# Designs tried in a protein design run: designed miniproteins, single chains, continued (4). Part 17

Each design is a single chain, and the fold is of that chain. pLDDT is the mean over its residues in the fold that is shown.

## One batch from the design tools (miniprotein)

Design m12564
Fold by ESMFold2-Fast:
Order: sequence, then structure tokens, then C-alpha cells
Structure m12564 (fold): chain A 85 residues (1-85)
Amino acid sequence: MEEALKDEDPGLRAFAAFMAGLAGDYETVEKALKDPDPSVRVAAVRGAALSGDTEKARSILEKALKDPDPEVQAEARRALERLGV
């Protein structure tokens, strides 16, 4: 999973970030949130939001709220609303 995050193709990195989040691999998700491409960071947020660990997902999403990209911030807000019930 982490090796795929170093791929030159941002689409492949985004897919790897999403799958890591879905699988509950939060270490890989935190690395993906530092990716220079906002599409990879959005994928990491979406994957983490679908994971079964609500507390770890919330921590990741709160970090994404501070992302400089407004679309990443918007994804984190939507995901936190789902977890806030």
C-alpha cells in the first residue's frame, strides 16, 4: 500500500489512498494526506470516512479540515457530519 503512494500516477496514488482508508490503514492514510495532489488527499479522506473505526477516522478528518485545498476541506466536513450522528 505505501509503495503505491509513491507512484508517479496520481490516479493510482488516489486509488491506493482510498483503499488504505477503507481497510483501516490509518498510517498510510496520514501519509496520503501529505501528498502534493489534492485528488489523492480527497481519496484518503473518503476511504477513512468509510472505515469501521470512528475515532481514528474522526482524527484523520479533523486534520483534513486544515488542508489548504477547499475541496479536501469540504470532503472532510461531509465525512465528519456522517460520523457526528
Scores: mean pLDDT 79

Design m12565
Fold by ESMFold2-Fast:
Structure m12565 (fold): chain A 83 residues (1-83)
Amino acid sequence: MAAERRRREEELVRQGVRTLRKLIEALRAKDWDRVRQLLRELARILRQLRGTLDGGYLEAMARMILSVFDEKDALALLDELLA
């Protein structure tokens, strides 16, 4: 059970990193429909990693990315999706 949980966590982390890369591409393209879709996917992953160090790192990276792009509406959407 512990080993199975760890494997699931590792797969979610890989999905999270992939989603963050796609989010950067969508932000650069100013593709708002894709940004919203990717934020919902990222929030789903972050909810499953809630309370983990890896989940905390992924959330911090997402917030940093959105702050660098000055996307306050996207940051607010992430906060709503994680509430």
Scores: mean pLDDT 83

Design m12566
Fold by ESMFold2-Fast:
Structure m12566 (fold): chain A 84 residues (1-84)
Amino acid sequence: RTLDEEIVEKAEKLLKEGKKYLEKYKNDKNPKEEDKEKAKEKFEELKKLAEELIEKAKAAGGEVDEQLYKWLEEAEKGLEELEK
């Protein structure tokens, strides 16, 4: 029914950190590969978390929280931005 507070905190932290490193990488005059790698790691972790939770929800009863799809979309957008 409601996503666990711990899961929400973990996902929001991954999204925030991913966006932070992505912004740093894109806005730096000399983009650092380390910032790109950190952003990629955070977005990949968020994507995996969202995908696993979506599969678990579907297996349990078919009802999936809209927030899980939003986290998946945000993670995929972040990964796409890193490939530009």
Scores: mean pLDDT 80

Design m12567
Fold by ESMFold2-Fast:
Structure m12567 (fold): chain A 87 residues (1-87)
Amino acid sequence: MEAKEKYEKSKEILELVKKAIEEALKLIKEGITDIDDMASIPKEVQEEILELARKINAEKNLGNLAIFEALKKYQEILEKSSKILAE
C-alpha cells in the first residue's frame, strides 16, 4: 500500500530536515568544513545549507544576526516539511 510507504518516507524526510538544521548549527559554530558529511541529506536541502553557510561566511562580522537569520530560514523549511507530511 503506497500510502503507508509514503508515510514512512515522510518520517525519514522530517528526520533529515532535523539533521540538516543540526548540521547547519554545527557548521555555524565550528566553521564550514564538512560539506561531504551532508551527503545523506536531499540535494535541495543541501543546497539551502550551502547557501546559508556562504551567507554566514560572507557575513562573519555580523555574528549573531547571521545565525538568527539562518535559524529562521531553516524553521521555515521544517514548517513546509511538516505541512507536506500532513497532506
Scores: mean pLDDT 54

Design m12568
Fold by ESMFold2-Fast:
Structure m12568 (fold): chain A 85 residues (1-85)
Amino acid sequence: DPEKEKIIEETAKAVRDSLLEMGVPEDEAERLAKEFKEVMSTLSVFDAEVAGALVLIGLAIAKKYNASPEEAVEFVRRIIESLKA
């Protein structure tokens, strides 16, 4: 599904860019974005859109409240683990 692939690609890029902006090392941000992309590929289009929106909103809130790089990484990892369940 080209639409689903586009949503996943754009969301994974936005997650990576947000993590980098929050001070997460490039290799760690890329690894998390890749893992998030892989998990999202197993979801329906609707679930992928919702998961993507929620993670980006959560990162935006964390950024506004000056969350640490470690807190940002933990947040994304918890989302990934929840989606794998």
Scores: mean pLDDT 84

Design m12569
Fold by ESMFold2-Fast:
Structure m12569 (fold): chain A 61 residues (1-61)
Amino acid sequence: MSSSTVTVEEETPFGRLRWTLHFASDALAEEVRRNRDTLTNSDITRLAVSGHITRVEVHEV
């Protein structure tokens, strides 16, 4: 199931990373999906700290 999962690519000092974000809410996942191209590593971290993301997976692209 992928209703609560969003994949986002971020450019970092280590190169390009792909983030798989697991959300507590489908509505929040949808918002992130709509804005995935503008999200930064900092934005993803902020969402996680806010408790909106239940799990984050990161791997090199």
Scores: mean pLDDT 69

Design m12570
Fold by ESMFold2-Fast:
Structure m12570 (fold): chain A 87 residues (1-87)
Amino acid sequence: MSAEELARAIAEKLGVTNEEAIAHLAQALEHLRQALAAERAGDLEAARAHFRQALDHWAKARLALGEDPAAVEAEVAEALAALDEAL
């Protein structure tokens, strides 16, 4: 299944119809896939870059769904700090 197909399947199951949110979810899933592949290959710089892109698109999906920007920013900052500690 492609990242776009997976994003649509997840959105349908959750009742999400916002096309901008679905598009950002698809990009987040694709970058997550690339990050995990890079980590398994030992390319920690590429893994970190793709994890950052996945977080950015995940945040944009949440903003498109009308979530509070301050709450989204705080959660992204926490996730980035955890990524910096782990990699």
Scores: mean pLDDT 84

Design m12571
Fold by ESMFold2-Fast:
Structure m12571 (fold): chain A 86 residues (1-86)
Amino acid sequence: SAIYLPVAIKDEREDVLLLGEMIRNSSSTSPITLVLVDRGSTDGAVDAAREFAASLPNVTLVITDAPGASREEAEELAIELAEKLA
């Protein structure tokens, strides 16, 4: 079964890198769709997500840009998008 991971970020590059390592270390071959809502990161978080997704054959990255959204609004959007894709 496919896994859909809703994630909202704002300048959280280290957390994005940790997520990538967690997925890599899981040794899972299940398809994973990472639904990433970016609230306007400037720390390289989005590039980090693109890089680890490209390095993991079972990971698909869907990025939505939501500059100015609150954390709660971005989390809600990420969940809604993940539910629509599942």
Scores: mean pLDDT 84

Design m12572
Fold by ESMFold2-Fast:
Structure m12572 (fold): chain A 94 residues (1-94)
Amino acid sequence: SSHAERRRRILEEAVGGMAVVGAASLGVATVNYTKRSSPEEGREAAEESIRLTREFAEKSSSLMSPESAERLRREVEEIVRDLRERVDEIVREK
């Protein structure tokens, strides 16, 4: 049982890592879209990206322990904050 618990923890942490990488990748795509779009389109893309990122994190969290889920939620909210700041900066320069 202890070996099964250790294995589950490792796999859950891997799922969390994939979710963080996915969120970061979506953020990069959103920033690139914002650079070539109108200010309004860029802001709309950021809000849509944030909603999708949070939904992805919630679905991933349901497959994990509470401790791993809490870590994932914190990492995702930091990514969301950085994305909002980057998009706002790009939009202000237009």
Scores: mean pLDDT 83

Design m12573
Fold by ESMFold2-Fast:
Structure m12573 (fold): chain A 85 residues (1-85)
Amino acid sequence: MSKEEQEKLKEAALKVLKAAARIEVKELIELNPKASKEEIKEEVISYVRAAAELIAEEFKLSEELKEELIKELEEEARKIVEEIT
């Protein structure tokens, strides 16, 4: 896979996983309305990390792009939790 193809795949994964993170936050709140903001944050970050690692493995992303994807998703997940909770 070319660097350009890997970059496009990273961007697509980021977009999809950001949407998935929003759904996950809403589901976690619905299933456990007593959960703290920090508990929700930890669960969502864990979820997006695992998903990003699976995507990186499946599509053979470079370690650099995998680390960038995980970092960006963690930052976005924190923002989403703060916005929704």
Scores: mean pLDDT 82

Design m12574
Fold by ESMFold2-Fast:
Structure m12574 (fold): chain A 91 residues (1-91)
Amino acid sequence: SMAQEERARRAVEEGREGARLAAEGKKKGNASLYTGGVLLAIGAGLEVALDPSVSRELAVRALREMARRAREEGAEVTAKGLEGLARGVEE
């Protein structure tokens, strides 16, 4: 449904922004910015992973997209966390 696709899209966008903030915080040596970015990315991932209105297949796809974008932003550890969420949803 459009509502599921919109929720997944918002989660991917929030995850990307979180990853960007995490990467920027790491480059600047700003632990608070890094932590805030990680929490936003993982929080967005948890929202889509735990949303019963989002299909398992769509949630997995969204989480993997978030992980890929996190790697593009240089947030490798955050990307691995998001991939862990995707694997959990697939089980």
Scores: mean pLDDT 86

Design m12575
Fold by ESMFold2-Fast:
Structure m12575 (fold): chain A 77 residues (1-77)
Amino acid sequence: SEAEGREELKRRIERVRENPEEVEEEIERLRSQLSEERQKELDEELAKIREGIRSQEELDAFRMLELEALRLLVEEE
């Protein structure tokens, strides 16, 4: 349900706020495993989403989205 999706999003935002340095380190580590071409493709897609960000809560959710996207790209390699 949409309600469950909102609760999941809240928990993800809370964890980013609790452990911002750990999330940032993981993002940086995963980015270093991608080719330059894949990094550019990811940055273009993420930029489209970033245009809609209006709050800190949305920014924290965006960091989780970035982390998940990086994990998928590294696994696909």
Scores: mean pLDDT 74

Design m12576
Fold by ESMFold2-Fast:
Structure m12576 (fold): chain A 76 residues (1-76)
Amino acid sequence: MATEEEIRELGKELKELAVEYLKSQGYSEETIEAAVEHIDKLLEYMLEQIREGKLSADEVKEFLEKEIEELKKALA
């Protein structure tokens, strides 16, 4: 079963890849900061939904892994 720690580590990897992608596209530092803040808010929302029993930790892990894979493809 996915742990909260695993989800937080995936979220960290997602943020690092998103920053790299946005920099490669020539976005401003302000836009990149806004994107990171949005990802942080989404992660905290998903973790709250898991704690409330509304989302599966395994489903959240699968979602984050798919997003990470798509960003890795976009950077290749």
Scores: mean pLDDT 83

Design m12577
Fold by ESMFold2-Fast:
Structure m12577 (fold): chain A 72 residues (1-72)
Amino acid sequence: AAVDAELDARLAALEAAIAAEDAAAAREAWLGIVRLLREHPSAERRARVVAFLRRIGREDLIPLLDELLSLP
């Protein structure tokens, strides 16, 4: 689906930004991921983002993800 392709692209952008130590690009990709999940809620998509964060060693961001997804 177009949403899943966009999620894949944003996850790849976040990984690349973190590897490049580009804080601005990483923030932009992260906010894009959060916005996409808020506009298209899915337990499966959330699980994919959580698996990604575990893979890159950023499990510290999982509570922040859940907090941001709970905002009005």
Scores: mean pLDDT 84

Design m12578
Fold by ESMFold2-Fast:
Structure m12578 (fold): chain A 121 residues (1-121)
Amino acid sequence: SRSAQAQQMAADAEQARADARAEGQKRGEELKEKMLSMSQDQARGMIGGVGTVALANARELSTLDEELGARLAAQIQAHTDKGLAAADAGDLELAAEHTGKVIVLGVESQAMADTLRQALQ
């Protein structure tokens, strides 16, 4: 039935989102260990690079779902800005925390874009 198919598609989308968040969290934890040994300049470069990639993923998502892509892009930008401010203050632990959140949001944005592209086929 269409109801059973809709429920399965919703379950598959939720699982893909959960898997993406778990992968993002793993990458974020690996980054924390590396960032704590970085200089402020190295940390700023890393945060800026991670933010750029995550924003590109959210921008791609916005071509498929404008409102969702815009919301995720706003969250990515906010955490990127907070991460840069923390790095400038010498708080590399806080910088790593915000950068980890940017990684999770970037991976989620990519997974949601992939899910929406598959639904359009």
Scores: mean pLDDT 85

Design m12579
Fold by ESMFold2-Fast:
Order: structure tokens, then C-alpha cells, then sequence
Structure m12579 (fold): chain A 58 residues (1-58)
């Protein structure tokens, strides 16, 4: 679905930039992805985006 595609899109952006994200900023990046996805497609997409971004940054 396009909700899942958007969550994956955000995770892919973070994945490509993960080497530029310091450990102290990872939590903020996850939060920013959550808020961005929530604004576009709501709570469920926000949770999915945050989960996928967290996995990428682990």
C-alpha cells in the first residue's frame, strides 16, 4: 500500500544517510520520521516508519 511505501521511503532515506547520523542523534531521527509519517498518513504509518527507521539505525 502507499502507506507502507511511504514508511519504506523514509527508512531508505535514513539507510542511505546512516553513516552521517551520529549515535546521539539516532533517537531524534526516529522521532522525526514518526512525526513526518504521522502528518502524511496518520498514526499507524508513523509507527511503521519509526519501527523501520529504528531497524535501519540498529
Amino acid sequence: SKHEEYAEFLAEIVKHKKDLISDDKKEQVIKDAYEEAKEKYGEETAKLAAEKVKEVLS
Scores: mean pLDDT 82

Design m12580
Fold by ESMFold2-Fast:
Structure m12580 (fold): chain A 82 residues (1-82)
Amino acid sequence: HMTSEEVAKMIGHALRAIGAALDGDGETAVKELRELVDYAIKKNDKEGLRLALNVAETVKKLLPEYKEEFDEIIKRIKEALK
């Protein structure tokens, strides 16, 4: 369904979100994760949404001060996976 370039783009957002979280950059982690979710929803990619869910749960543990933003993103992902 997706091209290799489109898959690479999603993986890129996931890696940047995790990297930002490890660096303590919550604003970038939230931004990259939102871009990943938006792209996965637009392409109706359930595997991309599952990737986004795993990334969101991981970065939420790393950045508890951004818990509300990540909880909103997680809720959106779970709704899209129904």
Scores: mean pLDDT 85

Design m12581
Fold by ESMFold2-Fast:
Structure m12581 (fold): chain A 82 residues (1-82)
Amino acid sequence: MEEFTEKLKKIVTEELNELIEKGIHVEEAKEMLEKLEKAKTFEEILRIVAEYYIKVSGLPAEQQAAALARLEEHLKKFLAEL
């Protein structure tokens, strides 16, 4: 688990750095990198990734909050099956 989490974190970090270098959603990518550096679990990484995509979707704040809450419910169900 720990080794898998570290590999996933590295891949996501490299992808975000590439987006920053290309000038794509730079501010959102930088915020995601800061949160990702502090993340220790697979669930935290998935939540951070999903939050990034919700932000870059251009949805209003209320819809972003609703989408995040729905994602948290789906993650809880997924983790309960493990």
Scores: mean pLDDT 71

Design m12582
Fold by ESMFold2-Fast:
Structure m12582 (fold): chain A 90 residues (1-90)
Amino acid sequence: REREIEERRREAEEYRKEVRKLVEEAYEKESEKVEEQREKMREALETLSPRQGAVEAFRHLAEGVEAVVNKLKELIKEKKEEEERKRKEE
């Protein structure tokens, strides 16, 4: 029992490290797009009416977040497929 729990904890810790690396990689690769969306948000808040500016700013914020999340999902999918292939064939 203890040995099984210890093994599961080691796997969980390894997955946490992998997830952390993937999140950092996704953010780093999409950081330029995040900065672009941040500037568009700022411009919308300054140039549009307060109501319209808030709506547009929210849209740009959502696009920036979506870019990072989509990249993270892509990296996780690639990693999962690679690991699954290796486990079954090699």
Scores: mean pLDDT 73

Design m12583
Fold by ESMFold2-Fast:
Structure m12583 (fold): chain A 79 residues (1-79)
Amino acid sequence: MIEEKIKKAIDEGKTAEEIVKEFKVSPYRIADIALQLGKEDLVNEAIELLRKEFDEKKYKGNVTKEAVDRIIETLKKTI
């Protein structure tokens, strides 16, 4: 259900940031759906939001940055 709403928002030309704000979903979910749809530009926007979220949370430890980087690496390997 939520994935169908995200797909429709992507088709309507909404940005990854707008979708995160409207549907309260993780940027990772948007990146995954955009990758399935072949929307490379939107995948890159969602990845940027993931990195921004890491910076906003101001984690000083490696763990959260490594988790974000691993998600990005997994998305790239799916192609």
Scores: mean pLDDT 69

Design m12584
Fold by ESMFold2-Fast:
Structure m12584 (fold): chain A 98 residues (1-98)
Amino acid sequence: ENIEKARKLVEEAKKLLDEGIKTGNPELFRKAVEKAMEALDYARKAVQEGNVDEALTIAGEAMEVAERAAKLLGDDKTLQEIRDKFREIVEEARRVRR
């Protein structure tokens, strides 16, 4: 469930990023960040439920989309928040693996 939600949000974020690049619309980059950040939240829940490897793969994809969109926006604060959130997920995954 959480993995499926995360995957769908990553694909939505990728589509918004691609459309934003084509149109030059910064609102699409903001929406791409929002969807990718939601995907990170669902990936974190999947890690907590023990689905670690697939959740980390999806979280990595979400981070890449979100970072690119944030860089195109010139939003260093959001870029740092994305990196911090991904780092927290990685640390939580290490804890779950024991």
Scores: mean pLDDT 85

Design m12585
Fold by ESMFold2-Fast:
Structure m12585 (fold): chain A 92 residues (1-92)
Amino acid sequence: DFEKVLEEAKELIEKGDLEGARKLLEEKALSLASQPIRSQRELDELSALTELAKLVEAGADPEVLLELIDLALEDPRAAAERGAALYAELQQ
C-alpha cells in the first residue's frame, strides 16, 4: 500500500533513520516497477517513490523530505515533479 509505505518512511525520517527510509522507498519502488503498470496512478506513485529515494540518498534536508511525503500522499505526480527538480538542484 503506497500510503502505508509513505507513512512509515515519514516516521523513519522523523526518527533520523534516513537509511531505513531510503531502503523502504527503494524496495517499494522496485516492487512496483517489477509489475505491469495498470494505471497512470501506479506510474505516478512509482515516480514519487523513486524521486523520494533519490533525494534521501543525495542527502536532502529532512524537512524537505517530509514536505514531499505529505505532497505525495495528496498528489503523487506533483511530488514526483517537485522531487525531480530538487534532485537536479542537489546535483549542482
Scores: mean pLDDT 84

Design m12586
Fold by ESMFold2-Fast:
Structure m12586 (fold): chain A 85 residues (1-85)
Amino acid sequence: SIAEQLAALRQQIELLVAIAEEAGLDDLAAQIRAKGAELLAAIEAGDWEAAEKYAAELDALGAEALAAATDEQKAAALARVRAAA
């Protein structure tokens, strides 16, 4: 369902935020959270042009977080998100 896809997307956004925070990139974490919120709002509004743009921008920010974080920081972020779910 769309609700299940949105729930999975929310979890992925929270994981990317947690990875950025564990890497000490608080500004990047805030950007990922804000862009994730814009993407979710666009999907819920049925604005697919905005959703495509925001998804691409979120992918770029997420790639920065993943490139900056160590494997230990990624593992800590994953453990934190799983504990909150």
Scores: mean pLDDT 89

Design m12587
Fold by ESMFold2-Fast:
Structure m12587 (fold): chain A 55 residues (1-55)
Amino acid sequence: ASDAELRRAARKVGVSVGTARRMLRLDKTHGARAAAEKLGVSVKTVRLVRLLTGE
């Protein structure tokens, strides 16, 4: 995903761009549930960021 797509996704879910980037990285390596647990967000939030960035 582009930085612009990542910024839009972050704004839509109410997190920083850095947090959204970490969500995508953790989802790719450990899955959505593990990413959500480590970042203190819902699994739905991680899945929404992934959907909005096309990942």
Scores: mean pLDDT 79

Design m12588
Fold by ESMFold2-Fast:
Structure m12588 (fold): chain A 67 residues (1-67)
Amino acid sequence: MRAEAERLERQARSYDELAAEATQAYEQAKKDPKTSVETGAGAEKAKAWLDSRAAQLRAEAEALRAA
């Protein structure tokens, strides 16, 4: 149980960090038209995928920790 929860938490935090970077790039694209082409499409796709992945893993890890 604990090892499995720690593994999921580690993965979730890794995805969270990547999602945070993607979120920053996405927000920067909104504010900085100079880089919008580079960050817009890539950041939107990356953010959506990473957010979903992190949310799933975090929920599972918290369920295991609570159990």
Scores: mean pLDDT 70

Design m12589
Fold by ESMFold2-Fast:
Structure m12589 (fold): chain A 102 residues (1-102)
Amino acid sequence: SLMEKLDEAVKLLLSPNKADRAIGLTMIAKILAELGLLKEVTADAIGSAALSDSEEMKELALAGVPEELREPIYNIMNSENLEESTKKLKDIITKEIQKKQK
């Protein structure tokens, strides 16, 4: 289920390892793609931006993500406020999953 995929991604987002967090963000982006919420960006591009130190790559990747998710994803990419940002991300995506379930 999408909720089980979200819970797995959240564990990776809380990792002190940048590569684990990039995998977690790639998983989040795949969930957003399944929900129809990504515009003109691939899940792999978001993962690549998370591994990058390029601010331009991060901004371009985030432009394809829903506005309310941009700040928590950006914070996770930069290892800032990981617990708070991950919680915000999980709460928002959980609501979007619930909207798609009948």
Scores: mean pLDDT 85

Design m12590
Fold by ESMFold2-Fast:
Structure m12590 (fold): chain A 118 residues (1-118)
Amino acid sequence: GEGGGTAEAPLKTKVSISDRLAVKVTVTDLETGATATSTIGIPAGLGAGVGGAEVAGGPFGSPAVAVIAVLDADTGVLRVGAFGVGAPGTLKVTATVYADASGSQPLGTSEPVEVKTI
């Protein structure tokens, strides 16, 4: 289906595939205003990470998003793909890239992506 989207987060500094990165994913349900946040680790040497977040749902279950993040070290861009899963909802997904797992050194933030879970 058409329940997915992609965004790019340009990085402030060039990073290596051998660097460890963290990607903070913020998901907002546009109908309810419910929010969820998760952190995706990009391990040293892999250049990619997967994760997702589930927002608070109603009687038909919780809407969720599955996320893949891929580092393009040559261009200094993190590419983010998001796919709707779980219960029906319209979700807004934003990703922020950090040089460290604690989230103290932001490198870049993606444009928001709208994802529909039906």
Scores: mean pLDDT 77

Design m12591
Fold by ESMFold2-Fast:
Structure m12591 (fold): chain A 94 residues (1-94)
Amino acid sequence: GMEEELEEGLEQVTEELGVERSVFKDLAEIARRVAEVRGPGAALNLTAFLLEKGIAKLKPEAEEVLAELVAELLAAGADPEVIERKLELIRKYK
């Protein structure tokens, strides 16, 4: 499912960047890389996952990237209610 794709995307990004998972200090950069490899939906889901697990925290720079991902998803015809549910989860763990 999406969770397996997110884990694979996360492993690919960490291997490509040559960094360990402990270096997830910059959510904005990671979200951009995942969006490039797996698309904006996967990036949004990964952001929600990392915040929920307490691996990363949302900083102002990451909020700008989040807004960009949301705009891309809405422009692609994504359901606004689905996007709002993901944003609520992200805000809950922010």
Scores: mean pLDDT 63

Design m12592
Fold by ESMFold2-Fast:
Structure m12592 (fold): chain A 63 residues (1-63)
Amino acid sequence: SMELREQVAALLAKAREYVKKKDRIGMLEVFSQGLRLLRENGDEEGVERLGKETDEFDIELVS
């Protein structure tokens, strides 16, 4: 849904701020929230995409 996509987009913006701060725990908590929202809504494709974005952000943060 559009509402679900907007909620996930807001969480991604928050995750970017945690990456800027080098706060891995904060970043992972935000992605965990997004993944749970997508799973609860049965958006398996969204879960796959956000999972890949989590890995990408984690690599950028620890690099």
Scores: mean pLDDT 82

Design m12593
Fold by ESMFold2-Fast:
Structure m12593 (fold): chain A 80 residues (1-80)
Amino acid sequence: SLEEEIERLRKRLEEAKGVTDPAEAAAMFKEIVDEATRLFVRARKENAPPELLKEVYRVLSEAVDGLNAAIDALEAQRAA
Protein backbone atom coordinates (compact mmCIF):
# COMPACT_ATOMS: atom_id res chain seq x y z
CA SER A 1 0.00 0.00 0.00
CA LEU A 2 0.99 3.66 -0.30
CA GLU A 3 1.07 3.94 3.50
CA GLU A 4 3.48 0.98 3.75
CA GLU A 5 5.73 2.49 1.04
CA ILE A 6 5.73 5.86 2.86
CA GLU A 7 6.69 4.12 6.13
CA ARG A 8 9.55 2.26 4.40
CA LEU A 9 10.83 5.56 2.94
CA ARG A 10 10.61 7.22 6.39
CA LYS A 11 12.65 4.37 7.91
CA ARG A 12 15.30 4.69 5.18
CA LEU A 13 15.32 8.48 5.66
CA GLU A 14 16.08 8.06 9.39
CA GLU A 15 18.81 5.51 8.56
CA ALA A 16 20.36 7.95 6.04
CA LYS A 17 20.37 10.73 8.68
CA GLY A 18 22.58 8.48 10.85
CA VAL A 19 25.24 8.01 8.14
CA THR A 20 28.37 10.04 8.98
CA ASP A 21 30.26 9.54 5.69
CA PRO A 22 29.10 12.37 3.33
CA ALA A 23 29.48 10.30 0.14
CA GLU A 24 27.44 7.37 1.52
CA ALA A 25 24.85 9.79 2.96
CA ALA A 26 24.53 11.63 -0.38
CA ALA A 27 24.01 8.33 -2.26
CA MET A 28 21.35 7.17 0.22
CA PHE A 29 19.51 10.52 0.21
CA LYS A 30 19.57 10.62 -3.61
CA GLU A 31 17.96 7.15 -3.78
CA ILE A 32 15.28 8.29 -1.30
CA VAL A 33 14.65 11.48 -3.34
CA ASP A 34 14.26 9.41 -6.53
CA GLU A 35 11.89 6.90 -4.86
CA ALA A 36 9.84 9.59 -3.06
CA THR A 37 9.51 11.55 -6.33
CA ARG A 38 8.20 8.46 -8.15
CA LEU A 39 5.84 7.68 -5.25
CA PHE A 40 4.52 11.28 -5.24
CA VAL A 41 3.81 11.19 -9.00
CA ARG A 42 2.04 7.81 -8.66
CA ALA A 43 0.05 8.94 -5.60
CA ARG A 44 -1.16 12.02 -7.48
CA LYS A 45 -2.22 9.94 -10.53
CA GLU A 46 -4.11 7.54 -8.22
CA ASN A 47 -5.91 10.49 -6.51
CA ALA A 48 -4.49 9.58 -3.10
CA PRO A 49 -5.93 11.48 -0.10
CA PRO A 50 -4.30 14.92 0.51
CA GLU A 51 -2.97 13.65 3.87
CA LEU A 52 -0.93 10.89 2.15
CA LEU A 53 0.30 13.33 -0.52
CA LYS A 54 1.49 15.65 2.27
CA GLU A 55 3.29 12.74 3.98
CA VAL A 56 5.10 11.78 0.73
CA TYR A 57 5.99 15.43 0.12
CA ARG A 58 7.33 15.71 3.68
CA VAL A 59 9.62 12.69 3.13
CA LEU A 60 10.74 14.12 -0.23
CA SER A 61 11.43 17.55 1.30
CA GLU A 62 13.47 16.06 4.17
CA ALA A 63 15.42 13.83 1.76
CA VAL A 64 16.26 16.85 -0.45
CA ASP A 65 17.45 18.76 2.64
CA GLY A 66 19.56 15.76 3.68
CA LEU A 67 21.04 15.40 0.19
CA ASN A 68 21.97 19.10 0.06
CA ALA A 69 23.62 18.90 3.50
CA ALA A 70 25.55 15.75 2.48
CA ILE A 71 26.74 17.37 -0.78
CA ASP A 72 27.91 20.45 1.17
CA ALA A 73 29.78 18.19 3.62
CA LEU A 74 31.30 16.17 0.76
CA GLU A 75 32.55 19.37 -0.92
CA ALA A 76 34.07 20.54 2.38
CA GLN A 77 35.75 17.14 2.87
CA ARG A 78 37.21 17.16 -0.68
CA ALA A 79 38.52 20.73 -0.18
CA ALA A 80 40.49 19.59 2.89
Scores: mean pLDDT 87

Design m12594
Fold by ESMFold2-Fast:
Structure m12594 (fold): chain A 91 residues (1-91)
Amino acid sequence: SVTMSQVQQYIDSVSWLVALAGEGQETIDAAIENVRENTTVSPEDQPQLDQLLAQARERMLRLTEEYARLSREERAAIARAQSQRQSQQLS
């Protein structure tokens, strides 16, 4: 089993990457299903997981719209900053 905090951290790390890819709703839906398939929770926690995934989908859509307004260089800068932040948090 994984904790909801771990699921949220994974969603946060993937959300910016999916948004920067800019491939639209199909890629977002695939990312959400990937989290669902790779996340094992008790039946009692399933509603919480479903809520987190619904919120993540909305956030990914919003970030995709925001990032679509950025240049390639600006998107690359965000990718570098997020990767550095994640590496620092995991170290």
Scores: mean pLDDT 73

Design m12595
Fold by ESMFold2-Fast:
Structure m12595 (fold): chain A 78 residues (1-78)
Amino acid sequence: SNIQKETLLLFNIIASSGDVFVAERLLDKNPEKAKELARSAIRLAKDTLKQMKELNFDQKYIDKAEQIIKDAEKIVEK
């Protein structure tokens, strides 16, 4: 159902956002693990973004997914 799909996509946004949050805080102590976590967040957020666009999901969550990707990419880049 649409409600079940929407709930899953929202959980994916929460999970990828959490990974970026942890990666940012881990960056000074363990940059390699921080970047690995950020790369995982990028993969999840990109897949979630694709599904959200296909379902004409709320623009506010599409914007959040795009921001998560941008924040995670900054962690991966040196």
Scores: mean pLDDT 88

Design m12596
Fold by ESMFold2-Fast:
Structure m12596 (fold): chain A 81 residues (1-81)
Amino acid sequence: DGAARVAALRARLADLEKREADIKKQIQDVQDTKKKLQQENKMTPKEEETFNKVIERLKAELEKIRREIEEVRRKLEELLS
């Protein structure tokens, strides 16, 4: 059933796009918090390292989600061809 497969892939795409948006917001929130603490001279070297590690992890998760979005979009294009 092509219609059921298309519906499942569209639902998967919507979930992945929401996760992409959520991770982008998390990266921005972490960067904004880091910047605020730096401006207030409240940032310790250990805290800066922790923020950088969190940002790098979130960026890696974002890259993985973007690759999954591309894969789902290709599958949808093939089924709708």
Scores: mean pLDDT 87

Design m12597
Fold by ESMFold2-Fast:
Structure m12597 (fold): chain A 82 residues (1-82)
Amino acid sequence: SEVIKAVAEYLKKLPKEEREKIVDYLQKNIPAFKGLDKEKVVNDPELLAKGILLYVREKYGIPNPTLEDALKALEDLLKEAS
């Protein structure tokens, strides 16, 4: 999961407040993510990256997202969450 690692590296550099907003948005929009502990996800960049990739798969219908697909979706997600 090279893409997961790359997305996680990007997320690790984001402020905690931004990561919390991402988790809240994913929990509202992805049923599979709703059951996850928010604090655990905020502190686990790889788990958060998996959530973003699920979002890309569900919203854009891309079965194997690239890093670029994930970053574009993250930008879109943060605009909608703000």
Scores: mean pLDDT 79

